# Designs tried in a protein design run: designed miniproteins, single chains, continued (5). Part 47

Each design is a single chain, and the fold is of that chain. pLDDT is the mean over its residues in the fold that is shown.

## One batch from the design tools (miniprotein)

Design m17610
Fold by ESMFold2-Fast:
Structure m17610 (fold): chain A 65 residues (1-65)
Amino acid sequence: ELEKEIRDKLNEITLRINELGEQDPAKAREAAGFFVEAVQRMKKDPSKAKELVDEALKRIDELAA
């Protein structure tokens, strides 16, 4: 349930990064950095996983704009 929601959002982040890579490889690399940081933080504090994934997705969307 919660794990599925987090997994779905992680997959969405990957799709967003791929879309960015087609338009701007430099922004895609920066977006990948946000993703890696979120995953590392989730390992240290799993209770914040949903918040961290939501934050990463928001930052990637802002970067794409």
Scores: mean pLDDT 79

Design m17611
Fold by ESMFold2-Fast:
Structure m17611 (fold): chain A 92 residues (1-92)
Amino acid sequence: AMAEQLRRAAELAREALREARETAEKYADGTPSEAGSEAARVAAKKLQEAADEVPALRDQILAAGNRISMLIGADIEKGLEALEEFARELEA
C-alpha cells in the first residue's frame, strides 16, 4: 500500500538526517564549507539508497535529495531542516 511505502521512505529519510547531522558534527572543527559538503554528500548518498529501496517514490525522493543536498552544502542548518521537513511530509 502507498501508506507502507511512505512510512518506509520516512524511516530512510530519518536515517539520512541522522547520518548527515553526525557528519556535520564530525567536521564542525573544520570550515563550514567542508562540513556542509561532507554532510551534503552523505545526505545525497542515503537518499539515493532510499530511492532505490522505495521505487514507488523514487522520483520524489531523488528530486528532494538533489534540492536538500544543494541546500546543506550552502547552509547546513537550513538543509538539515529541509530534510527533517521532507521526512515529516512522508510521515503525514
Scores: mean pLDDT 85

Design m17612
Fold by ESMFold2-Fast:
Structure m17612 (fold): chain A 89 residues (1-89)
Amino acid sequence: MGLYRGIVEGTNNLKKAKELIEEAKKSKDEEEKRKLLQQAGDYLERATPYLSFQAQSQATADEGLEAGQQAGQQQREQTLKLAEELKKQ
């Protein structure tokens, strides 16, 4: 149960990280922008381990939706690119 819940949260954290980065780009306030990017970094760090390894297990545990397995692979690549961008911060 704990691992499965972590995988679900990992996927949600990845989506939140992307949304935070997008809002940071649109933000007119420099202070808000910095806070959003910092939060995005935290979400990406939390998402990476769950998606990169356990994505296939999630699809199996969720009764094998193949779309979930493929989406996990794509999200892993996007997560790594976003994490590298945040490492510059």
Scores: mean pLDDT 60

Design m17613
Fold by ESMFold2-Fast:
Structure m17613 (fold): chain A 80 residues (1-80)
Amino acid sequence: MAELEALDEALAERLRPLIEAVLADPEAAAILREEAARTYARLAPAAEEALAARDWEAVRRIVEELAAALEAAARAALAA
């Protein structure tokens, strides 16, 4: 738990400026929401297995992959 909490906090700090910018733009927010849903659908089975196995290394990689995908999607949405 503590490891996931620390990771979530670090990711929140990194993503905060992009989330704030996206939320200020309704069109960008809609694009990000759609991309987020697709990314979650892709990663959900692996995340569920990793969490059930308490494989924190796998969980960490999946969370980092999710964060990277959302960051890229947010930047693309803001550029549109």
Scores: mean pLDDT 73

Design m17614
Fold by ESMFold2-Fast:
Structure m17614 (fold): chain A 74 residues (1-74)
Amino acid sequence: SNEDLFQQVSQQLQQVVDQGIKDGLSEEELQKRVQQILDQFFSQNPDTPPEWQESIQSLADLLVKRAVYEQKKK
């Protein structure tokens, strides 16, 4: 289901963001890596409804921004 796909990609995005922060990636590098993963995901899942695509993109953007914000608080 689309909900299962959302759950799967959400977990992948979270892992990538967490690893990128641990590796010391910049906000720009994190955004680039996350966007590359999303582009590949949407290419492999072309039947994903627009509302799910928007939700996934919004989640990815939020995860990156939140991780960068938390890093700056150190």
Scores: mean pLDDT 81

Design m17615
Fold by ESMFold2-Fast:
Structure m17615 (fold): chain A 61 residues (1-61)
Amino acid sequence: KIEELSQKTKELLDQALQARKEYQNALNTVSEEEAQKLREKYQELLLKAAELGVELYDLSL
C-alpha cells in the first residue's frame, strides 16, 4: 500500500537525524577519517530525502 512510501520517508528522516547526531559527536572525539565518513553518510541521506521531495533544512538548526 502507499504507506510504504510514508514509512520510507520516516526511515530516511530517522537515519538522517541519527547520522547528524553521530557527526556532531564525532567532531570532538574521532579521527578526521571517521568524521568524513559520518558526514558523507548524512549527505547521502539528505540527497535521498530530497529525491522523495522531503526538505531537511529544519535539521540544520
Scores: mean pLDDT 66

Design m17616
Fold by ESMFold2-Fast:
Structure m17616 (fold): chain A 69 residues (1-69)
Amino acid sequence: SLAEKLKKALGLSDEDAKILAELIKKSKNMEDLISQAVAALRSESIRKLLAAVKEYPSEDPLEFAKKLK
């Protein structure tokens, strides 16, 4: 699942990985994803997400998720 991939790639908790997976599926673009993630996730998870966004630049949230290790 996408949540399992996010948990492994970013080192997130089960809860934050599920939230982020839902946000990736429903977000229109990367700006929308980041804005929603900042509102929904803990600071530690946001920091990890922003680091990954810098490492794997993408215009689309699903492409971003595909590029993760």
Scores: mean pLDDT 84

Design m17617
Fold by ESMFold2-Fast:
Structure m17617 (fold): chain A 83 residues (1-83)
Amino acid sequence: METARELQRLAEETAEAVKEDKEKGDEKLRELVRRVEAADVDSGVAAARQMAKALSSVDPTVHSGYVLRLVGAVVDAELRRRA
């Protein structure tokens, strides 16, 4: 039931929160990761792409950490579904 559009919107909200306050960004990222784990791979990948685009102006260390955590969650969720 989670759509690519809903996950992309949450990714944009997470990126905006990160720009304002790291703690708010971390809370939003935790929520996004939980939703990505319940979504299909295509929807999760769409969220990761949206986050990368939205965070393009942020420090590379913060950008990479957030995007890689989302990608890892997508991969791990898919592997668990196949087990």
Scores: mean pLDDT 76

Design m17618
Fold by ESMFold2-Fast:
Structure m17618 (fold): chain A 70 residues (1-70)
Amino acid sequence: GEEATRIGTRIGGGVVGSAVGTAADEYGLSLEEAREAAEVGRDVLDKTGSGALGGQAAREKARELARRRE
């Protein structure tokens, strides 16, 4: 939608993309894991209209994925 367009690109462009990029660096995620985290963040962004909540959801998913690799 228009909100998603205004936030920018999928990864590394918008609020969700920026949050995923930071989390991927922090948690040592692969590109595939970063994409999965970004997808969760975008789902929350679409539901709530909030980039902050979308970014938070993406970071939580990133942490979950990193935890599975332990």
Scores: mean pLDDT 67

Design m17619
Fold by ESMFold2-Fast:
Structure m17619 (fold): chain A 95 residues (1-95)
Amino acid sequence: MAAEERERLVERAREVARRLVELQLEARKAGLSAEEREALLEPLVPEIEELLRSGKEAARAMLEVLLEAVGKIKGKEPTEEQYEMMERLAEEAYA
């Protein structure tokens, strides 16, 4: 894959992950149930699936944004073990 194409793919993955996080935070502030939150995220599922099929780099970028967001929501910095798990999941998905 060309460097420019890869960079655009990674940035798109980060953007989608950020939108996912923003929707989750808004839903949480509104006191929505798990089922209602799932319904809000449903339109993003096809785009997430496309990005995950696009390669390891896109999956990794998305997982990093999600991990950082989870840490912020919980008021804790992500642990080294969580970053290692993310890397392992990306490796297994594209083995």
Scores: mean pLDDT 71

Design m17620
Fold by ESMFold2-Fast:
Structure m17620 (fold): chain A 74 residues (1-74)
Amino acid sequence: SMAEEQALARLVAGALAHELRQNPDLPEEELIAALERARAQSTNPLVQALLDAIIATVREGGREAALAFAEAYV
């Protein structure tokens, strides 16, 4: 259902926000590489779209922008 898909997207966003807060010095290149690997391993189109949006946000505004995006998504 759409509600279950939204709940999964919120869970993924929350987990990413938590990880970014725990690793404030994580290099942007390593973050992007990890997100691209997660995107490649996912077969869920909603999760793929969420990861694509986060990767774009990192590229435009860095890890702080990605954290703000993830926190707003939850």
Scores: mean pLDDT 78

Design m17621
Fold by ESMFold2-Fast:
Structure m17621 (fold): chain A 81 residues (1-81)
Amino acid sequence: SIREELEKERERGIASVEAYAATLSPEARARVLALLAEYDARVDEILNDESLSDEEKRKRFEELERELLAGILRVEDAERA
C-alpha cells in the first residue's frame, strides 16, 4: 500500500537525517532536528488524511521531503556565514 511505502521511506529519511545531524555542532543539530520533527508531524498528518488519494499523498510527501532538504541547506549555509 502507499501508506506502507511512504512509512518505510519516512523511516529511512528520519534515520539518515538523524545520523547526519549527529555530525553537526550542537546548535546546527538542534535546528536540523527541529526541522525533522516538523517534517515527521506533517507526514503523519498526510498519512492519516483519509480524504487524500494515494497520488495526492505521494505528491505531498515529495513536497515535504524537498522542504526538509531546503531547510537543512539553509542551516548549513548559516553555519558557514
Scores: mean pLDDT 87

Design m17622
Fold by ESMFold2-Fast:
Structure m17622 (fold): chain A 90 residues (1-90)
Amino acid sequence: MDEEVEQLVKKIQEELKRIKERMDEAVANKASPEEMRELVREALLTVAKQLKEAREAAKRSGNEEAYKKVAEQLNELVLFLSDKYKELMA
């Protein structure tokens, strides 16, 4: 159970890295603000799905502390993406 949550955390961290790399590449390729907005939107949807999966895994294991750790990492990404979305909307 704890191992299952740890694997999910690692997968989430890899997804976060990939999302940031995609955004950097889009900027380097002179992507339009609309294209960047879609990338952010898809990233937020991915984060929401991962958060739900982590919550259900933690509930099955009874390890709410592990879920809290995952939620904190996902909240960091949500704030990052929200800030980027605001920059694109300006």
Scores: mean pLDDT 72

Design m17623
Fold by ESMFold2-Fast:
Structure m17623 (fold): chain A 59 residues (1-59)
Amino acid sequence: NAQLQADVDKVTEASIEAVKEAQELLARGEITRDEAIDYAGRKAKELSGAEVGGHAPTL
């Protein structure tokens, strides 16, 4: 269905954005390679869920 396709698109776009941001942080030396992998995975999950509350800041 169209709604399922839209959800897949959101997950895909979120993954691309998360990886892009993680790579930029890694290139600047802001985070380590292991942290970049973890960050990309977590951010992709957050973005695909549309919203995340203002919990304690986690990198």
Scores: mean pLDDT 68

Design m17624
Fold by ESMFold2-Fast:
Structure m17624 (fold): chain A 73 residues (1-73)
Amino acid sequence: VSDEQIRKAVEEAASLLDPESRERVLKVAEENKGKSASDVVHAVQQALIDAGVPEADRSRALRTLLDKLRAAK
């Protein structure tokens, strides 16, 4: 999985979030550029929890992120 594929997956997952949470998730993904997909997923999950994103929205975004990363192989 390339950095570009990870970025695209994060952008698609972030599109399901409110604008503030979306911007935070995209920033965290950029800060973790060059790291493994697992590290980026972990960082995004922590950012969503820290931002207080509701469980249902957080679960939906993370599922989308994981599905897109699997498709990018």
Scores: mean pLDDT 79

Design m17625
Fold by ESMFold2-Fast:
Order: structure tokens, then sequence, then C-alpha cells
Structure m17625 (fold): chain A 70 residues (1-70)
């Protein structure tokens, strides 16, 4: 349920992550809704993965990153 997972994060953050992923593929993508983010990810052949990173200060952060589908 990609749409539900995306809605757990702010739209601006999801839009920025999608734009960065699209740029890594040599593409530009503009979206105005969560549903458009899902459609763009499908067109790019991408999925999303929730990842945890620990900063040097010991703070654990969660983020949702676009990844290529296998």
Amino acid sequence: DMLELLRRYPFAQRRAALAAFARSLGKEVEVSSYEEIVAALEELGADVREVETTTPAGVTRRSLLPVPRP
C-alpha cells in the first residue's frame, strides 16, 4: 500500500525525494498530489523503502526513499 505509506510523510518531503530520484535517472518530474507521486513512481519503475539512519550524535531518523524495482 504505497499511497498509505507515502501519506505517513509530509508531501513536500516526498516530492523532493521523488524529484531527486528522477534526476538520478536523467528525468524531471513535477507532482501536485500523493496520487501523482504514486503514478510517477510506477512510470519510473520504482518502489519505496523505509530506512533508518543513525547520526553521529546517536539520533535515529526514519526516511522513505524511492528505489528501483527488482
Scores: mean pLDDT 75

Design m17626
Fold by ESMFold2-Fast:
Structure m17626 (fold): chain A 100 residues (1-100)
Amino acid sequence: MKEVEELLKKAREHLKKAREALKAGDYDTALDHLQKALDLLIEAARMLGDEDLALEAEILLGMVLIVRGVMKVTGEPLPDVVERLLKQAEELLRELEERL
């Protein structure tokens, strides 16, 4: 359990940095921290044996990668989409913390 707690703590720190970057209009940095948080949440869910939460985190990670690709090709920021993905990652973190 302590190992999972450390993963969730690191994920929370990355989500906080993603939110700060989003507020600053730094969408690339926000998505980078969101991706790092989701990698940690996937590992935590797998360690807890929660296949459904692991799948949800993997789907969110896929969406983050798609948004990054779209922003790179179009050059246009997608702040509302980044905010929604960040909120979904924050809800996944809460669900995993409730399973500790």
Scores: mean pLDDT 87

Design m17627
Fold by ESMFold2-Fast:
Structure m17627 (fold): chain A 69 residues (1-69)
Amino acid sequence: EEKIKELREKADQLDKLASEYETKGNEYFAEAEKTGDPKLYAQGYGYFNKSKKLREEAEKLRKEAEDLE
């Protein structure tokens, strides 16, 4: 079914974006450790929160696709 494929593809895209945000979060945290800048810790945390939200959305879409099988 086309809907199942679309949901899974969208979930995969969200997971990829979440991984990109995790990488950015780690880069900000690494820079924060070097500089001691509290703003960089806040930015890193923000990216991790965005990543978590995207993964939660991806999981919801995957579950919806499974429910349609």
Scores: mean pLDDT 83

Design m17628
Fold by ESMFold2-Fast:
Structure m17628 (fold): chain A 91 residues (1-91)
Amino acid sequence: MLSDEEYLKLKQIVLSYLRSRGVPEEQIQALLAQLDALRDASFEEQATVVHNFLLSLGDENVAAIPLDDFIKILKVVLENFDGLFPNKIPV
């Protein structure tokens, strides 16, 4: 089970990706509601739901990535970003 901070990061990553792809806000909110219903589930179950949602949209980037690799990618992103502080601009 993800911590509250890790879950917020997961939701922000998902929101940023889906908005960058031009996914309608109604569909994004439906996915977030599904994730909230699985809040107490494992990270693997939450990642599976995100993967299945992206596959349902015909996302060719996700169709090329097996579920196990998608879970690993999401975990690396969650572990390597300090939440909402993307601002280490290299001088």
Scores: mean pLDDT 74

Design m17629
Fold by ESMFold2-Fast:
Structure m17629 (fold): chain A 64 residues (1-64)
Amino acid sequence: SKEELIEKALELGKEAAGAAAERATGQPAEVTAEVIEGGKIKVVGKAGDLTLEAVVSIEEAIYG
């Protein structure tokens, strides 16, 4: 269903952002992801002093 695709996109987006932030800093990452207007996903990863922010489509989050 559409809801399952959104949930999967949020999960994969958080995983990717967390891994990227941890790789860049060597610090544990805090990650958030939310659905925003227009059916896009906003992902934020924070590790140490680094903040990574991306806005991606559901398609991009799942397929890559």
Scores: mean pLDDT 80

Design m17630
Fold by ESMFold2-Fast:
Structure m17630 (fold): chain A 96 residues (1-96)
Amino acid sequence: MKATVVEVKKVLRDPQTGLDVFFVKVKVEGIDPNAPPKEKLEALRAAADKVARHIVEKYGMAGAGFFGPGAEPNTVYLLAEGTEEAARATIGEVVE
């Protein structure tokens, strides 16, 4: 499966750490369109988990995890914590 970070939106700032919390929107490709809804959701969670690990390891985000499916087909949201610079740098990142 191919997952792409398409949008990052700041939710709040922790003044004690100086870190921000973001919604990270991920578009996922390679999900079987004929799969049952449960299997599609499991595929979205798996893609979200891979993207979360990747942005923590490559971009230095303090943490990231699955939040929920997006309103658009084959989209998922992560909650991620880090600097605004690190979060913005993730936009356009592709994880296979």
Scores: mean pLDDT 82

Design m17631
Fold by ESMFold2-Fast:
Structure m17631 (fold): chain A 58 residues (1-58)
Amino acid sequence: SMMEKRIAALSKISADAAEAMRKALEEGLTLRQINARAAIASGSPGSQEAARKILEKG
């Protein structure tokens, strides 16, 4: 699925971001909320920006 591809892409940048995305999916959050949690979990500003780019691309 598209979400599984995004989680795989995020895991290359941050394992924490990928895990946050999985948890948000389990909670049934909207795509916007899932993306926000993943970006926050990435930590550094560079990792957050890279995560946002991946999440926007699909």
Scores: mean pLDDT 72

Design m17632
Fold by ESMFold2-Fast:
Structure m17632 (fold): chain A 94 residues (1-94)
Amino acid sequence: SEAEELIAQLKAELEEAVRHLRLALATAGGEGEAHRRRALEAVRRAEEQAKKLAEAPDEYRIDALFAVAPALAELAALLGEPAPTVVSREELLA
């Protein structure tokens, strides 16, 4: 389904963002800055996929949000960007 494809793409983009952010933190100078920018670009693409998933059935939105929320919050905080709205699984199920 389209929702399953969006979730798969979202995960892939977040994995790329995490990889580049870790490299940015371990690498000095312009190379580190380049990795940071690539991580930010991946986060922005992930946010676009998440917005598309907002139109999907509740089960897909809940699964996607639970899977990606901690990574998105961590990436946003480390990049100095405003954190997206993050909800724990417990809060979603309350």
Scores: mean pLDDT 71

Design m17633
Fold by ESMFold2-Fast:
Structure m17633 (fold): chain A 86 residues (1-86)
Amino acid sequence: SDREIGRRLVLAGAEATMVEMHLSVAERLGIELSEEEKERLRERAERAIAEVEALRAAHPDMSPQQRAEADAALATARRVLERLEA
């Protein structure tokens, strides 16, 4: 359903945003994240990407708003992965 697609996209985007926020807080406070913590954050970002890509593949006719939400979630999650590889 459109509502379920929207819910899953919002949750994936929220997850990516929470991971980005975690990195930003650590940077602002000068906290060095362990390799184990970085791996958990990477896994969370990768799961968000996988969920959004699976939804896009399964629903090629999704609304323009849902496509924009998917694009935003992917952009945020990919930004997180780039920051973790720095």
Scores: mean pLDDT 89

Design m17634
Fold by ESMFold2-Fast:
Structure m17634 (fold): chain A 62 residues (1-62)
Amino acid sequence: MKIEIEEKDGLYVGIATVDGFKVATQGATEEQARENAKRAAEVVKKAPEKREELERIGKLIL
């Protein structure tokens, strides 16, 4: 799994790619964004058909 961290205006965005799905999340710190990205990626990997749950998480990561 590859996780990239980007910083914009004091916010950190973590982007994780798992099995062809890209998941973006944000956090107040680089570590928080990385943790959130890993968690979101695990949700996608374990239940890719539960995209609606990711959209709910996406409201917190976007």
Scores: mean pLDDT 69

Design m17635
Fold by ESMFold2-Fast:
Structure m17635 (fold): chain A 67 residues (1-67)
Amino acid sequence: MVLSGRVEDLDATHERLTVVATSEEDGLKAIEEAARQSGAEIVSLRVEKLANGNYVATALLRLGEPV
């Protein structure tokens, strides 16, 4: 289950997406879906296990060319 998500604008072409989930798989799927919906490329992806047993997945997304 995804518990929370946060998007941070880094510049005109890049965003950082952070997702907290109860499983690594759910976190990864949430990032992949968000990238697909935005037409963004996943430049980097990392998943870390938290002390409470949840997972934080962080992705750097490159946005498509603006119309």
Scores: mean pLDDT 78

Design m17636
Fold by ESMFold2-Fast:
Structure m17636 (fold): chain A 72 residues (1-72)
Amino acid sequence: DLTVEELVELIEQAEKGDEEAREKLLQLDEQKALDLINQIPDEEKRERYRKFFIELGIEEGIELIKKAVAKF
């Protein structure tokens, strides 16, 4: 239901420090988001957005692991 154009806009806003855009990106299905990024015709932009999205996911994953470990 999310379009490539909508995903690109969210990534651009998150790169500028928009916390709402960041949270929206984190709520997306990772594979679906990556599939949309792969549809971007500009190779340089595609690689930049993919890297940003993966780095964002890694950062959130680390936070989730820290919270899980704190419960034990």
Scores: mean pLDDT 76

Design m17637
Fold by ESMFold2-Fast:
Structure m17637 (fold): chain A 85 residues (1-85)
Amino acid sequence: VTVTDSDINNPSKIDTIAKDLADIYNRAGKGGLTSIVNALRFTPKDLRPTLAEKVAQALGSKSAELLKASEDVLPKDVVEALKKA
């Protein structure tokens, strides 16, 4: 499922959203990747890097798969945040 813009726009909810997105990917694998990519694409620019870093941290070793799959489709600020995590 895709999280709402309202949820993503709230900084206090970012940690919860990141954990939920990582959990979706861990359970659905490649299918969950589409949900994460869409959530990151539709997140406001100022919150987008923070959400990306939190998702990457929650995914741990699987963050490299997310980065590789999304590098060409996500904005560069999100790609850099994923690399930083």
Scores: mean pLDDT 70

Design m17638
Fold by ESMFold2-Fast:
Structure m17638 (fold): chain A 107 residues (1-107)
Amino acid sequence: HMLTAEEYLQMAREAAQRAIEALEKGDVPGAVDSALLAGTYAIQAVELGADRDEVISLLEELRQAAEKAGHPALAEMAKAMIDAVTNGDVEGALRRAQEAARKALAE
């Protein structure tokens, strides 16, 4: 069960794609759950040596999809994950992402 950076990055991509599909269907709870998983796997991938720019690009696609779908709180959650990848504040980013997720569910 010891996963590589590439395996975490692939899991992050799959979770981000599920989040975007959930947004297209109007399933906000499903989008929040999948987006949180995408961010968590993305951060783990970076910690294991994945390309930060590739991870940021993935999370930026999720942020843009959330904004386009009219869910600014979910976009804020994706932005918090991008900031975690950029500056390494994993715990602070997770807390901000959870707060943004609650706000997205209240929209």
Scores: mean pLDDT 80

Design m17639
Fold by ESMFold2-Fast:
Structure m17639 (fold): chain A 73 residues (1-73)
Amino acid sequence: MEEIRKKIEEAERLARLRQYEEALKILESIIDKIPEELRPRAIKILEDIIQNSHPDSELRKRAEEMLKKLKEK
């Protein structure tokens, strides 16, 4: 629990610094371990990445795929 929360906090920090690739890598490493109470925070990070990424980037596609998985679960 605590480890996952710290990973999300780090991803939030990296996203604020516009280090979206690094933020996304952290979320990918924990995507299937994110508890319900932390899901909204992960979704917010993914939405920030999507909005600030180039439309044709692999980064944006990866973020959109993860967002879909979190919303469907």
Scores: mean pLDDT 80

Design m17640
Fold by ESMFold2-Fast:
Structure m17640 (fold): chain A 83 residues (1-83)
Amino acid sequence: DRLAEMEKASEALSKNTAEDVERDIELSIELSMLLMVHGIFRIEAKKKGLSDEEIEKMLKEAEEKYPFDIKKMLEYLDKQLEK
């Protein structure tokens, strides 16, 4: 039964591929959010007259203080710019 064989092969491939795609999507979202945070902060910080060295230091401090917490990192950086 050619159709039954193709269905089983398609289901097995789709299941394995779906798990890999989901993991890749999660990583891509996290990376995209991190890059977006860095980009936005650099624009705002430059507008306030901060040097590239100061910007890099603040970004490193935010990542160290709030690892894997994009929202907390943004709040920290916004607070630094309010000073």
Scores: mean pLDDT 71

Design m17641
Fold by ESMFold2-Fast:
Structure m17641 (fold): chain A 80 residues (1-80)
Amino acid sequence: SSMLEESRKNAVKVARDLLVGMLRVLGEDELAEEYEELADYEIENGKVNKPEELPEEIQKRLEEVSKRINEVLDEAVKKM
């Protein structure tokens, strides 16, 4: 595999781990696990930043999980 592709995958994994950690700190363990599973699916299938190329069922799950993450983060900011 390309060294640049490996570097990009590693950057995505770091970003994933950071968001998962934030969600867990906010008490959203189930949401963190769902996000990690979907992010890992994208990485394993070479579809990072290509959500339109994922199966429709996975696209719908990503949309729902992204919406829930945004709601959690917005609520956390609102409470500050």
Scores: mean pLDDT 79

Design m17642
Fold by ESMFold2-Fast:
Structure m17642 (fold): chain A 100 residues (1-100)
Amino acid sequence: SMEKIYEILKELKELAKEIEPKNPELAEKLLELIEIFEKALELNKDDPEKVAEIIEGFVEELEKFLKEAKENKEISEEEAEKLEELIKKLKKEYEELKAS
């Protein structure tokens, strides 16, 4: 579960790198969200309930980021689909933590 969350974060950072040459400001916003989440996750990694709350908050922020990027036409369809899949993976990890 935690290993899968870190792999998703790695994929999110790779997506930000893909966005950066086309839209540096959008990439920076995504990286800032990732950094806030990573710091919160590291501080609370031994508390499954706190980890679940942190993931839920991060999912909400990513969904808002994606909606705004799509509305402003700042993100490609392929980049949007990749982010949607990463959000789905995070939601799955959140549900698994809540079920345990």
Scores: mean pLDDT 85

Design m17643
Fold by ESMFold2-Fast:
Structure m17643 (fold): chain A 63 residues (1-63)
Amino acid sequence: SPVEKLRERGASFSLSLKREGDRYVVTEASISPATDEVKLEVLRIVNEIIDSGKEEASVSVEP
């Protein structure tokens, strides 16, 4: 899973999304290191949240 890949890379990550009407808004985002590889896994998590249709979702990863 993207979360497991982030943990294996030693990345620290926190993301909170809230649905407002037909769109999602990022209410919290923290990522370290901010490499392109880590950002790609974060985008996968965001897409999974959007596809789930949840009104609110929070995901955090600590190494």
Scores: mean pLDDT 77

Design m17644
Fold by ESMFold2-Fast:
Structure m17644 (fold): chain A 89 residues (1-89)
Amino acid sequence: MEEKERAIKGAKGLAEQIKKYTDELVKKLSEHPELKPMAEEIKKLTQEAIDLANKAVEDPENAIEYYKKVLETARKAAKLGQEALDKAA
């Protein structure tokens, strides 16, 4: 029970963190039209993380699997976000 609860909380927390990061990032990248494809990809990954976190809530038996997928997706979004910020600097 506790492991599933931690997985659900972790998935939701990661999705909230990456959404905040992406919202700030997209605002910065809006001044760089050449980086729009990177911004769109990061937005897609962020939405995937949110959708996976919602699945962890709806299907607690598989919450640990969904948490792992949220973590992987959030890492991809963060990596692309850092690459985009480096190009914008």
Scores: mean pLDDT 84

Design m17645
Fold by ESMFold2-Fast:
Structure m17645 (fold): chain A 98 residues (1-98)
Amino acid sequence: GPLERLAEGLEKAAEQIRKYIDDIKTNGKEAALNAISIAYGAAEALRVFDPELAKKIEELVKELEQAYKNNDLDKMIEAGRKLAEVLEEAARRYREQA
């Protein structure tokens, strides 16, 4: 149903964010921009359905953007991991409600 599709989308977003965050140390900080883009997409998809989760994602995206601007690789990795964890947790909740 709709919740199962939403959960699948968030799981895929989390997987992609984790891959880009893992790439930061090898491929440079620009990998964080891909994670930011995916997270913005997730927040927009959730804006009407789950506005509190959308705001939480937006706050973590701002944290990641700030770390990117400051060239703080450790904080970029931390913020990216938090984003992936939030999406994975939301996907689990939606699957339980499906």
Scores: mean pLDDT 88

